Designed miniproteins, single chains, continued (4). Designs and how they scored, part 89

Each design is a single chain, and the fold is of that chain. pLDDT is the mean over its residues in the fold that is shown.

## One batch from the design tools (miniprotein)

Design m15067
Fold by ESMFold2-Fast:
Structure m15067 (fold): chain A 77 residues (1-77)
Amino acid sequence: SAKEYAEKAIKAAKEGKGKEAAEYALKAAAEADKTGNLEAGIGGGVAAVAAGAGLASGKGAEGGLLGGKAALKGAEA
């Protein structure tokens, strides 16, 4: 689920696993889009942008952490 991937993104980011953190945040975004829920979709959109930017700039852990938190907040709203 979006929430599970968001939690995995946050955990990977805290462990310094930048690429895994960004990849999990992108998966959380994809699952959030499937829910049809507006708040989950907004959180997923922010997650995709943060994770993508982080991955592209070599800051995958930062992007994955921010994206994971955004996706988690949207999924819980």
Scores: mean pLDDT 75

Design m15068
Fold by ESMFold2-Fast:
Structure m15068 (fold): chain A 57 residues (1-57)
Amino acid sequence: LPSLYELLEEINANFRARFAADPEGLIARMEEELKKAPEEYQEAARAHIAGLRAKAA
């Protein structure tokens, strides 16, 4: 039976593939979700998105 670790590896692999194919689209989706997130998570999420933008550039 697939473990949570196997599912996490699939999610990470899919994320990397999507980020490589369309980094701007993925970042835009994350920014849209951020707007709906609780305030305490928004600061950490903004830092994470900034890191992704730097890697995409």
Scores: mean pLDDT 70

Design m15069
Fold by ESMFold2-Fast:
Structure m15069 (fold): chain A 73 residues (1-73)
Amino acid sequence: EEARREAEAILERILADPSASTIAAAALRGIAYDVEGRHEAAALIFEAVARALEAQGDLELAALFRRRAEELR
């Protein structure tokens, strides 16, 4: 499960450095996995991105990523 392992690595990176650039890079990778049909990996990344955005106070964007993650489950 290469996509799953990469998604887990991205989650660890967000936890270590929840900067805007790290979150943006993770969001782009999640979108790429979604487009590729790697829905479980995309959902994991989108959940991590949503949580990081909530911590930064961007509740509107966080809600969009959380909704997409739920759709992919």
Scores: mean pLDDT 78

Design m15070
Fold by ESMFold2-Fast:
Structure m15070 (fold): chain A 87 residues (1-87)
Amino acid sequence: SAGLEKLEEILAEMERLAAELREALAAGDVPTAQRLLDEMQALAKEAHDYMEENNLTSPEAQRLLVRMLELVSEAAAELRAAQAKAA
């Protein structure tokens, strides 16, 4: 469905941002990693809001949202670890 396709596109963009965040952290660029995490959080919110507005309640839609939230959680943990090393 068009709704699921949009969620899959958002997830793909979030996976790209997560990869860029890891590259930024490997380069010691914590400010860039923070900006990328903020963008990932905004996309996850957009996906959730889109699901609510379009009544996307299927198990497939829920699995995509869960994966988005896992990516945000993983990125946030990696950023926190990098910030702890910089302190």
Scores: mean pLDDT 89

Design m15071
Fold by ESMFold2-Fast:
Formats: C-alpha cells, structure tokens, sequence
Structure m15071 (fold): chain A 87 residues (1-87)
C-alpha cells in the first residue's frame, strides 16, 4: 500500500542521512523502523535482515533497550516460522 511505501522511503532517507553523518544511533533506529514496516507488509525475510543490522549496532553501542527490542522481533519471527514449518 502507499502507506508502507511512504514509511519505507522515509526510513531509507533517514538511514542514508545517518550513514552520511556517521550517526550510529540514527542508523540503528532507522534500521529497526524499516524492520517493523517490512514485517507489517509481510516481507518477513527483509524484516529479519533489518532487525539483525539494528541489533548489531545496538550491541556495539551497549543499548540494552534496543538489543531487547530487536531480539524480541527476531525471536518472534523465528518462533512463528518454526511453528509454521512443523504444523
């Protein structure tokens, strides 16, 4: 839908800006938000890649809140996939 496309473009622009500014926290936040939008859109594989990149930065920054948020999103996706594969 147009709403997801607008959100994706918004966070991609923010991500590129943070990369230019060498703003690791901004990159982390934009990557997390891209993960959320792609998950809502049903692009689960793409969502996992965004969450993993966000989590890697969160670990480097010792941002425990964001590590928990990204790990929760990844864990929920993997759990749902495991259930879907065996049932």
Amino acid sequence: SGDYDKQIKKYQKKLKQSQRDNDQRGMMTSLFNLGIVYRQQGDIDTAVHWFQQSRDIAVQLNDRDMVFRTSTQIGMIHLQRAVDRVT
Scores: mean pLDDT 87

Design m15072
Fold by ESMFold2-Fast:
Structure m15072 (fold): chain A 73 residues (1-73)
Amino acid sequence: SELEELKKRYEELEKKMTPEQKELRKKALEASFRGDHESAREYGQQLIEQAEKDGMEPEHIELLRQEMDSIVE
């Protein structure tokens, strides 16, 4: 199931995320939810930059990019 694979990937991602990354993800999603697409983009960019600095696996960085791109489109 595509949904089950996606859920598993997000569970693996969440286990590896730092508190700082989780806070940035939360801020991006909250900004998107309130229609603040500019702030959502800024927090999304900060999240990706922080994940890259922290040495997150490329596959997980790509998953975060896809999530951040989808919330600003």
Scores: mean pLDDT 81

Design m15073
Fold by ESMFold2-Fast:
Structure m15073 (fold): chain A 70 residues (1-70)
Amino acid sequence: KKEELLKEAKIRFEDVMKKLKDAPKEIQDKIAEELEKVLKALEETGDVESPKVKEEEDRAQDLINDYVNS
């Protein structure tokens, strides 16, 4: 279950990074770092509904929104 969640998250994150391929490298690196924190939180908790996972997901989404709205 936990292994499957991590694999699914990694695939989704690769898709996000692919969509951001034209973004400045600094933005790509910051978003990749936050997505990695989401993976770490998922590995630690094994629960996608965990506040820790949600907090890291919100941070990644905020960075994506900042870039899109710039």
Scores: mean pLDDT 79

Design m15074
Fold by ESMFold2-Fast:
Structure m15074 (fold): chain A 73 residues (1-73)
Amino acid sequence: MSAKERAALADLRRLLETEDDPERVRAVILKALNNDPDAISVEALEELVRYAREQGREAIAEAIEEALKHRQE
């Protein structure tokens, strides 16, 4: 994982701690991927999905999975 990807993952984890709106989380991830498709790996997105589910935030986990599907297409 690159330094850029680690920074992006850390920023997204902070967003998940403070943001309860799944649409906001999805928009942030999709914007990052649209600017640079390699900014966040499939592996990093899968880690965020697991983290969100472990926190009981299923709607946010689903929003991240939607972004992951977009990344994999």
Scores: mean pLDDT 73

Design m15075
Fold by ESMFold2-Fast:
Structure m15075 (fold): chain A 69 residues (1-69)
Amino acid sequence: SSRIKRIQQEIEEQYQRQAQLQKRLLQKMREMEKTGSREEILSATFDFLRQLADEQAEIIALRQELRRL
């Protein structure tokens, strides 16, 4: 159905956002390794973990909705 396809598309978009977040964090940490402080690296890591947790919760909700269809 169109609703199932829409939810599947939203899940795929969330996975793409997670992949982009991981790539950006890795690049930022490589840059900070040479010029950044420990505090900046830790801050970036905590921000990533918070964003990842929020997106994981959204994916779980979408997957549960899909399973109920």
Scores: mean pLDDT 77

Design m15076
Fold by ESMFold2-Fast:
Structure m15076 (fold): chain A 65 residues (1-65)
Amino acid sequence: KPITVEQYATALVQLHGPRVLSFSEEEARAALLQLDPNPQGDYGSDAFLRAVHERARELAREALA
């Protein structure tokens, strides 16, 4: 069952906190591979990775407010 953008974004923020705000697309991809080393579904698409990264940044900004 594919993991949602929200679930990946939440996990990134929980593990990396405000550091997520400074992640490049490459760093975000590496962090996701640490969470799920055998990803299924659309994990490799640029659109999916950008959606996860942007949502994680939004959650990190909210946590700092």
Scores: mean pLDDT 73

Design m15077
Fold by ESMFold2-Fast:
Structure m15077 (fold): chain A 92 residues (1-92)
Amino acid sequence: MEKEKEFREKVEKVVADIASSIYKRLKEQGKTIEELPEEEQKALDTIAKVVRDVLEGKATIEQLNEAIKAAEILGPDVVKKMKELLDIVKER
């Protein structure tokens, strides 16, 4: 019971940090998500799908590793947060 709450709180914090990093980068570039290159939009879609699967308890370690690789195009700050999400999932 408590482990389930702790897991959800950790995931929500990391997800908020990932979103903040992405939006900060977009703001600094003067761009919206829709104005990003197709490669970066695909990376965002991959991350969004994995985040949803993590919250639903469906994510695999393999899916998270693929999402981390996709996140490399978005920058090292996003990659670091995705690795933190992987560590949280591994602890469960």
Scores: mean pLDDT 77

Design m15078
Fold by ESMFold2-Fast:
Structure m15078 (fold): chain A 119 residues (1-119)
Amino acid sequence: MKLKLNPEEQEKVQKVLDLLNSLSKDEQIQLFEILAKDYQKKSDKYIELADKQSDSLERARYLGKAFLYSLLADAYKEAAELIKEGKPFEEVIEVLMLAGMSAEEILEELEKAKEELEK
């Protein structure tokens, strides 16, 4: 699908593209793999928390969060695979946005992962 974004969101998408273009292909892949691993750990933690809940509604809330984090982990893993396959960054960003992320959230997450690589 083509991204139907307002001008502010298009500027945030451009900043994501600029960030990715400032990195080597190996660094791009590493950023997405770091984010995928981080979200998978969050998903696993929320599953553990859900298993400890005696209240069914509270258990459902933790499972809902675990599901969302698992979806984000899969989206970032797919983003890394798309980069490996030489797909355009527009397809990478589309996968993340389809998983429920805004362009601003994607930019913030990538900047954070980049700082972890530079430490």
Scores: mean pLDDT 83

Design m15079
Fold by ESMFold2-Fast:
Structure m15079 (fold): chain A 68 residues (1-68)
Amino acid sequence: SPMTEFDRAVEEVGLILLTREVDRYLKLDEEERRKYILELVRKKFPSFSEEELEKIAEAVDKAIAPYL
């Protein structure tokens, strides 16, 4: 099945955090990581509502956790 816009956003932000931003991300504590993910999602996907952005950020955090 084709990826939804939500699924694409989770994948794109997750890949950024695990590749381009990994060194910065690993230096953050748990609270700072949550804020950083949310800010990155807002910056890259401004067309989503605040509630959708928060759900994307939660999905990203859950998706990348096994790789950290």
Scores: mean pLDDT 80

Design m15080
Fold by ESMFold2-Fast:
Structure m15080 (fold): chain A 75 residues (1-75)
Amino acid sequence: LSKEQVIQLSAVMIRGIGLQFEAERLGDQQLSDRVENLINDLMARLKTATPDEAKKLIAEANVQLDQLGKELDAV
């Protein structure tokens, strides 16, 4: 990964952890599990990804985290 992609990945990880803890605090274990699975799948896919694939995967993860955050706000 490039230095820029490592920074972007770190931001995704921090957002994921925050959403997971907030979901658990609100009693939404299903949403917490979905966040954990999203992060685990991202990390697994990044191990074999090219730089271009990594950029796409990080962008897709951010979109999915935005959606999960909106679902959490509706609780």
Scores: mean pLDDT 81

Design m15081
Fold by ESMFold2-Fast:
Structure m15081 (fold): chain A 85 residues (1-85)
Amino acid sequence: SEDERAREEALALLRARDPELFADLSPEEVLRLLRAGLAARALELGKEKGLPVPQEALEVLATSTPEEIERGVRAARLASEAARE
């Protein structure tokens, strides 16, 4: 599936960029953190720009711990910086 392919490619890029940082995390843990980070960023951008926040992002935030959100934001930023450079 396209979603599965996108996940595998994203994980490969993150691990290639910083294998030491992601060595102790399972694929599921990395994806969970990325989802939490992207959801938190979507909420902040929505508040800043007055745009509606996707329902899926709100659901992710409701089921995430504060620690997962903090680490997820850092992981999502690293992924975004890698893609931009």
Scores: mean pLDDT 72

Design m15082
Fold by ESMFold2-Fast:
Structure m15082 (fold): chain A 79 residues (1-79)
Amino acid sequence: MEKLDLRGLPVNEAIARFAKFLEETTAPRVEVIIDNDENADYLTTVITEMASLHGYRLVKKEVIEGDEPKVVLTLERVP
């Protein structure tokens, strides 16, 4: 399983980095980590749509609170 951490990035840079990651990954399952902030819903939508265009589906969304608040999106390649 590959993991991509997009926390601390401006929204446009996070999107660009995710696009590049999708071009380079061959993993059947990937985790994408984003900040749990005001942009989380927008980034979740964009990530899910881009992933779908590359043959991945969102199978799990975890919202984590506490010392490191984050959203973890688990994507799996459609067979």
Scores: mean pLDDT 83

Design m15083
Fold by ESMFold2-Fast:
Structure m15083 (fold): chain A 98 residues (1-98)
Amino acid sequence: AVLTVEAVARTREQAEAFARAVRNALSVEFREEDGRYVARLEVEIRSRADAEAIAQAAYDAGLEEVTVRSEKTGAVATFPASRREELAAVMWAMARAT
């Protein structure tokens, strides 16, 4: 299943580190918004491990928040990157629903 992940970072370096760590990204876009850097990725989630890897990458990059969206179902969820376990669980649940 394909989900859209938008990650908010304080620096471009953090946003780029996150994008590099996500190995299952189909597309990557960067934008600057209100003095923050946003990495927007389309990711293919095939397993719980894929969701856990993305959540861990966001945590390791020191990101502020992550928004996950399913374009097929319209489901959306936003979490602080520090809530790694919850982000992974919701991302995997959304992937199974698509």
Scores: mean pLDDT 85

Design m15084
Fold by ESMFold2-Fast:
Structure m15084 (fold): chain A 86 residues (1-86)
Amino acid sequence: SMSPETRERLRREVIEGVLAISGAVAKTVAAREELGIKDPEERFELEHPKIREAAEEAIRETAAILLEKGEDPAVVEEAVRRVLEE
């Protein structure tokens, strides 16, 4: 049987992945819609404040949905912190 510690770690890693995907999608949309960037390579390499803000907002919105669905607030908060610091 999976230990409680291993289960919590894997749950956090899955949540981190979901949040990271949400941020990446938001960056792509923001680069296209706000800055007119159509080149996929430029979208991933551009460190623009508007792109970063859109990613952070999407990550927090996805975290709020996970909290509403009954995810552990401590696990979600730690996952958000880790994703935003990377």
Scores: mean pLDDT 77

Design m15085
Fold by ESMFold2-Fast:
Structure m15085 (fold): chain A 84 residues (1-84)
Amino acid sequence: KKELEELRKRLREAIENKDSDAVTEAIAQILVLEGKISEETAQKVLELRKNRLPPPTDPELQKADRLMGEIESEILTELLRERR
């Protein structure tokens, strides 16, 4: 869908610019759009990451943090492939 493509584009740009806050925001919006986490869960994880706090002990927040890391890794792999 158009919105998902634009969010993935923003995520790639944020990674290239090394803007960690923009990366985290884009990933959270992608996960919410895909229905994998709620907007409320996304906001809580964004607040934790923005304040550079350790991973939460809440299972839902841990799941969201893990999913965010998976998307970031996927896009990094895609960028490395394109750099070749």
Scores: mean pLDDT 73

Design m15086
Fold by ESMFold2-Fast:
Structure m15086 (fold): chain A 84 residues (1-84)
Amino acid sequence: DKLFKKYDTDGDGKLDKEELRKFLRDVFGIELSDEELDELFAIADIDGDGKIDKKEFELLVQAIGRYGLDLPKIKAYIEELLSR
């Protein structure tokens, strides 16, 4: 809860790509290319509104904690949980 709110700098309950980039760098020490960040963001942004909500963010954090930067495994995990 506090982690999402810390990186949601505009307080709208959503994260954009730049906020996600800062989160990954600060929390996981991960630097993604623009292409990798775009892929990861698209995986989490299932509704295609250009933002990641808190639920999508929580699933993304769980997937990264479990699989690291294995984008195919992250995608499979998030898609399975969000397709219910």
Scores: mean pLDDT 73

Design m15087
Fold by ESMFold2-Fast:
Structure m15087 (fold): chain A 64 residues (1-64)
Amino acid sequence: SPLDAQIEQVRRDARLDEEVLFALWLKLNPEASKEEKEKARKEIRETMEYIEQRVIEGLRKRAA
């Protein structure tokens, strides 16, 4: 459905944004430990998952 295609695109964009944000974080933290890198990736993931969920909820509400 058109809604399913939009949701799939939102998910793809969120994954791409995670990689961009993590690359920026690495540039700002060149001496970061493996544990610090893993923590940063988790925090970025949680932030993007929150945004992703809100966008998808909005799309579903408009489709209803």
Scores: mean pLDDT 89

Design m15088
Fold by ESMFold2-Fast:
Structure m15088 (fold): chain A 73 residues (1-73)
Amino acid sequence: DIPVDPDYVRKHLEEIDREMDRLIANTPDPEKRAVLEQIRDLLIQFAKTGDEKYADQILQLLYDYRQKLAAAK
């Protein structure tokens, strides 16, 4: 279990958002880009509400994205 701390996300939201912007800008694949944009939106929702549902969705999307990257090399 990776504890996702909403206080950490709120405190580092600008840094996380900037890193996500960079990743999205460097991702020409529209499917991968859409996944990163979904993660970004969920991070904002999680920071705003603290709702564990958004944290779970982020972790699932990150897992799926990493699996696709590993398969593609």
Scores: mean pLDDT 72

Design m15089
Fold by ESMFold2-Fast:
Structure m15089 (fold): chain A 68 residues (1-68)
Amino acid sequence: SEEEKLEMAKLVAKDLAIKKAKELGWKILDVEISLIGDDTVKAIVKTDKGTIEVEVKIDEAVALALAR
């Protein structure tokens, strides 16, 4: 369903943003998720050294989740 795809996309976007912060060794302070239009999810990770932003299309996020 569209709702399940959206929830999957939110998890993928959040996972990608958190992985970037961990790879950089930055301390995660806050994580925000938002829907941009009808097809894109944005994850914003605020860290002690700056902000990491990741945007992913819902269809691409679902494909990535199912490939794992």
Scores: mean pLDDT 83

Design m15090
Fold by ESMFold2-Fast:
Structure m15090 (fold): chain A 84 residues (1-84)
Amino acid sequence: SMAEEAAKKAREAILETIAASKGKVTDPEELIERVAEAVAALGLSDEQLEAALRILSENATPGFREELRRIFARAREIREARRA
């Protein structure tokens, strides 16, 4: 489905950004910002972002669910700011 495709793209962007940031980014908040920027760059709609967050959260630990919520909320803000 489109929701599963959006979740796959978001997961790939998140994992690639974390991997690329290893040994380079030491601040957890800076890492969240970089990951959010990568997700925002995917050009997903609000519906796709919400579906992706839901799917990725279903199998995540409670701690990672909170991180995902922060990442996706920030990604939406970045996307809106860059669209303006």
Scores: mean pLDDT 83

Design m15091
Fold by ESMFold2-Fast:
Structure m15091 (fold): chain A 73 residues (1-73)
Amino acid sequence: RRRELQERIERLREQIYQLEQQAAANPEQRALLLQQIGDLLAEISRLYRELGDEQMAEAAEQESRRYYEQAAA
């Protein structure tokens, strides 16, 4: 289960990287893409809490909040 959680976090990080590239290339979709990145970071935070890595969970949660704030601006 721990290995599965780590692999899931890695896949979510790859998705975030792709969405960041899309947001840079498509300013018209920026708000939607930033919201999606925020959602993925919130999921990563939950997975880190399940792993017992509170520091990484908190960091991911803070990143998620920043992306939501940018999407709302």
Scores: mean pLDDT 84

Design m15092
Fold by ESMFold2-Fast:
Structure m15092 (fold): chain A 55 residues (1-55)
Amino acid sequence: AEAPEVVKVEITAKGPGVTKVFYKDQVVNRATGRRTPVLATEAKEGETITVKELE
């Protein structure tokens, strides 16, 4: 039995002398390939957040 189509994404946050990496689960419709936008683009206090889908 398959789950509700979830995929792992890599979120990298870089700041002034700080670097962090976060892994989040994202829901994706396998039939349509539709993806839900990543929530985490608000914490941009002089830092950059890069989202990359893991293959």
Scores: mean pLDDT 46

Design m15093
Fold by ESMFold2-Fast:
Structure m15093 (fold): chain A 75 residues (1-75)
Amino acid sequence: SVAEIKELAKKLGLDLDDEEAELLAEALRHYPELTEQVLTGLKYRAPVENFHKDLPEESKRLLEKVQARLLEKEA
């Protein structure tokens, strides 16, 4: 859920807004077990292609949107 993603992100030191958390929840709807790995990848700016081999293209597209938003916040 969005709340669970926000809680885990906060524990990992990643600040997600509601829209970012919703995009991430949608990307991981069928892959909730990958949440911590994906959040770690976002925190350390890993390429989305490297998050997990089994993520479908639609999930990767949503994760790329989250990553772009996080990079814009740093500018």
Scores: mean pLDDT 78

Design m15094
Fold by ESMFold2-Fast:
Structure m15094 (fold): chain A 90 residues (1-90)
Amino acid sequence: SLEEIREKIKEFLERLDSMSVEEAIQELRELLGEALEEAESMSDEEIEELEKLVKETVKTLLERFKGNEEAIELLEKMLESAKKGFESLK
């Protein structure tokens, strides 16, 4: 559900300060995969809210890993892929 994904993202962001760049990117990749899978059964309104949540989550990681060019490039590509995934479901 949207609420379950929201709670998982909140927990992830709360743990972000204790994570390495590699750990954070790997966990985000898994969360984005779960979000896209859950979105297959969501309403258009729920998908829109989920996309907004994903954008804010990636923005938080971009700010945290500012100066790490490789991490920024990966995060931007992950966000673009997620956006295309959400758009393809509608």
Scores: mean pLDDT 84

Design m15095
Fold by ESMFold2-Fast:
Structure m15095 (fold): chain A 87 residues (1-87)
Amino acid sequence: KVEKLKEALKIVEEKLKEEKDPVVKLALETARAALLGHLAKMAGDEEKYAEYLARYKELAAEVQANVTPEAEEKAAEALKEADEIVK
């Protein structure tokens, strides 16, 4: 599972490098925070897990407030790819 989380993180980070839309980047940063949080939890780092969880919640709220239908669709497809790898 840790290996799959690292693969998902790599894909999200690669998409972040190529993405030009700030709202889609925000959605990808949200996914990145979630993946980093899971990795911290698996490593037993409760402090970093709590930090990444708080960041995830803050970023997710910003995405919901600022997303356009086009940016939401594009971000959803990127997040689907990351989620499928974690499965």
Scores: mean pLDDT 73

Design m15096
Fold by ESMFold2-Fast:
Structure m15096 (fold): chain A 65 residues (1-65)
Amino acid sequence: MDPYQVDSSLTDDQLRNQLNRYRDIINQLQQNYQNSTDPTVRTQYQNWIQSSQDTIQSIENRLQS
């Protein structure tokens, strides 16, 4: 089971909880990205930020449906 996929059976409350968690994760990843001097590590944080942002957008789209 992919822990990063948004399950279509989740309730609105569970989706809001995941949305808040992903927003916190993005904030931490952005700080780590800014503090990192290693290009490889910075690229990894950028990829995680993008993946988390895509997940947030998917959750927000579902909550507004």
Scores: mean pLDDT 77

Design m15097
Fold by ESMFold2-Fast:
Structure m15097 (fold): chain A 67 residues (1-67)
Amino acid sequence: SKESQAKALFNMLEKHGLDQVFEHYQNSPAHMAKYNITSKEELKQLIVQELEESGFTDLAEKVKSIN
């Protein structure tokens, strides 16, 4: 489900940090192109959006605080 996907993205970000998650996506060009992600900021914004759309507003706020 979309909810499960949003939680999985949050867990990946929390465990590995934004730099490592972005590096992983950089090595998967198809995923970057699918979501038009070209920067760490855009990846972060996508994760925030998916969490908010799934009703995880508190988790979205936590992601917003990551630099």
Scores: mean pLDDT 77

Design m15098
Fold by ESMFold2-Fast:
Structure m15098 (fold): chain A 63 residues (1-63)
Amino acid sequence: SVRVEVVTVRSIEEALDAMRRWADRRGLSPEEKEAMLDNIRRHMEDLISRGEKEVKLLLLVPE
């Protein structure tokens, strides 16, 4: 089964680092990892531009 881990990040760099670690743990391909990180970067840029100071990432982790 899977568990949801919540990670709170305050910058694009923190979010990218958390997602890189998650992707490595999940065994994503290099192509899947880069596509995900590009999406996370754009999402974080949008949220920060809207005044968000903290963003919660919901990560699916195997139990």
Scores: mean pLDDT 82

Design m15099
Fold by ESMFold2-Fast:
Structure m15099 (fold): chain A 60 residues (1-60)
Amino acid sequence: MTKEELLKLSDEELARIAGEVLAPENPEQAARVILNMLKRGEISKEQLADAVLAAREAAA
């Protein structure tokens, strides 16, 4: 999965995937928090995509 593929996703879909990868114990709650951060401009889609890729590599 590439950074460009993640950036093609909607904010909602990217937040959902990030929740599953970054907080597998509470993916739905994490996705809601992340989506709110995106809406507030506290984090960009690029920063979130980078975090998802880094977490996937670290978890493997």
Scores: mean pLDDT 80

Design m15100
Fold by ESMFold2-Fast:
Structure m15100 (fold): chain A 84 residues (1-84)
Amino acid sequence: MSFGEKLREFREKRGLSQRELAERIGVSQATVSNIERDRAEVDADLLAKIAKALELSEEEHRELVMALIERGVRELEEAVKKVT
């Protein structure tokens, strides 16, 4: 699963709408929608706010971190292919 798909799964598991999550982390609903579609950058500060707002377990937080790293690796691989 992508980072955005995992985030949506954890949000839905907690019965939160995109708007409710957005209110908890201090962003717009459009920002949450873009994050869940893997169309927005997620820095360490935003990731920490998401984990806290969703009250993620250590394992769930680790799953999101790993998914974000894998997304970053794919972006780097695509960049390398573009210059090869």
Scores: mean pLDDT 81

Design m15101
Fold by ESMFold2-Fast:
Structure m15101 (fold): chain A 90 residues (1-90)
Amino acid sequence: PLDATEEREKEMTEVIEKTKEETKDKSVEELVEEIRRLRREAEAAEAAGDLEEADRYQAKLQALMELLKEKDPKAAEELAREAAEEKAAR
């Protein structure tokens, strides 16, 4: 069967697909708020040393950002810029 690495990669792909399906009907505003919430959750998980949970939040963030780009590319660019600026300030 699959080794642990292959199973983790498959799990992340499934998280992305499931997140897209669950959020496809959300408004741009709802997606923006969800992305901001998940970014905080990912940061908290990393700070707690829960790297597996942090990876799951990152997979969900990727899915939501892709959906946001489809609905409102400008809002997606603004959120990506916000994250890049915050990272650059560290």
Scores: mean pLDDT 77

Design m15102
Fold by ESMFold2-Fast:
Structure m15102 (fold): chain A 84 residues (1-84)
Amino acid sequence: KQNEIARLQKLIDAYKALANGDVETAIRLLTEVADSPELSEIESSLLRMEVAIIKIAVSNGKIDELQKDAAEQAKKLQEQLEKL
């Protein structure tokens, strides 16, 4: 449960970074979570796909849309963390 709380906090930090336009920090933190040995292969693969989608969106100039979605995801994850 402590490891789960730590992972959720890192995900929140990643989406907060993305919401602030700090794409590099967001990608790094998401990759660190995806590399976590506690995650299943499916969970890790989904996070790696998110990183790939973020990189594609950034290369296409879609950062503004990502920032809005990231802010919403950070709020949802924060609510989940507080419920644990």
Scores: mean pLDDT 82

Design m15103
Fold by ESMFold2-Fast:
Structure m15103 (fold): chain A 60 residues (1-60)
Amino acid sequence: SEKKKEIQRAVSRYSAAAIRAVGAEVDRTYMGRDPEESERERREALEEARRYKQLADELE
């Protein structure tokens, strides 16, 4: 069903954003990336993750 596909897409995007947030944190901590850029990337990814989690929860 379309609703099930929409939920799956939202969950997939939530997961991808969460992984990006962890990646930015690892890059900042262990790979020596610019702290300001890494923190911005992390915050943006976490915000995106929150939005898609909310969307998935609402579509259920």
Scores: mean pLDDT 79

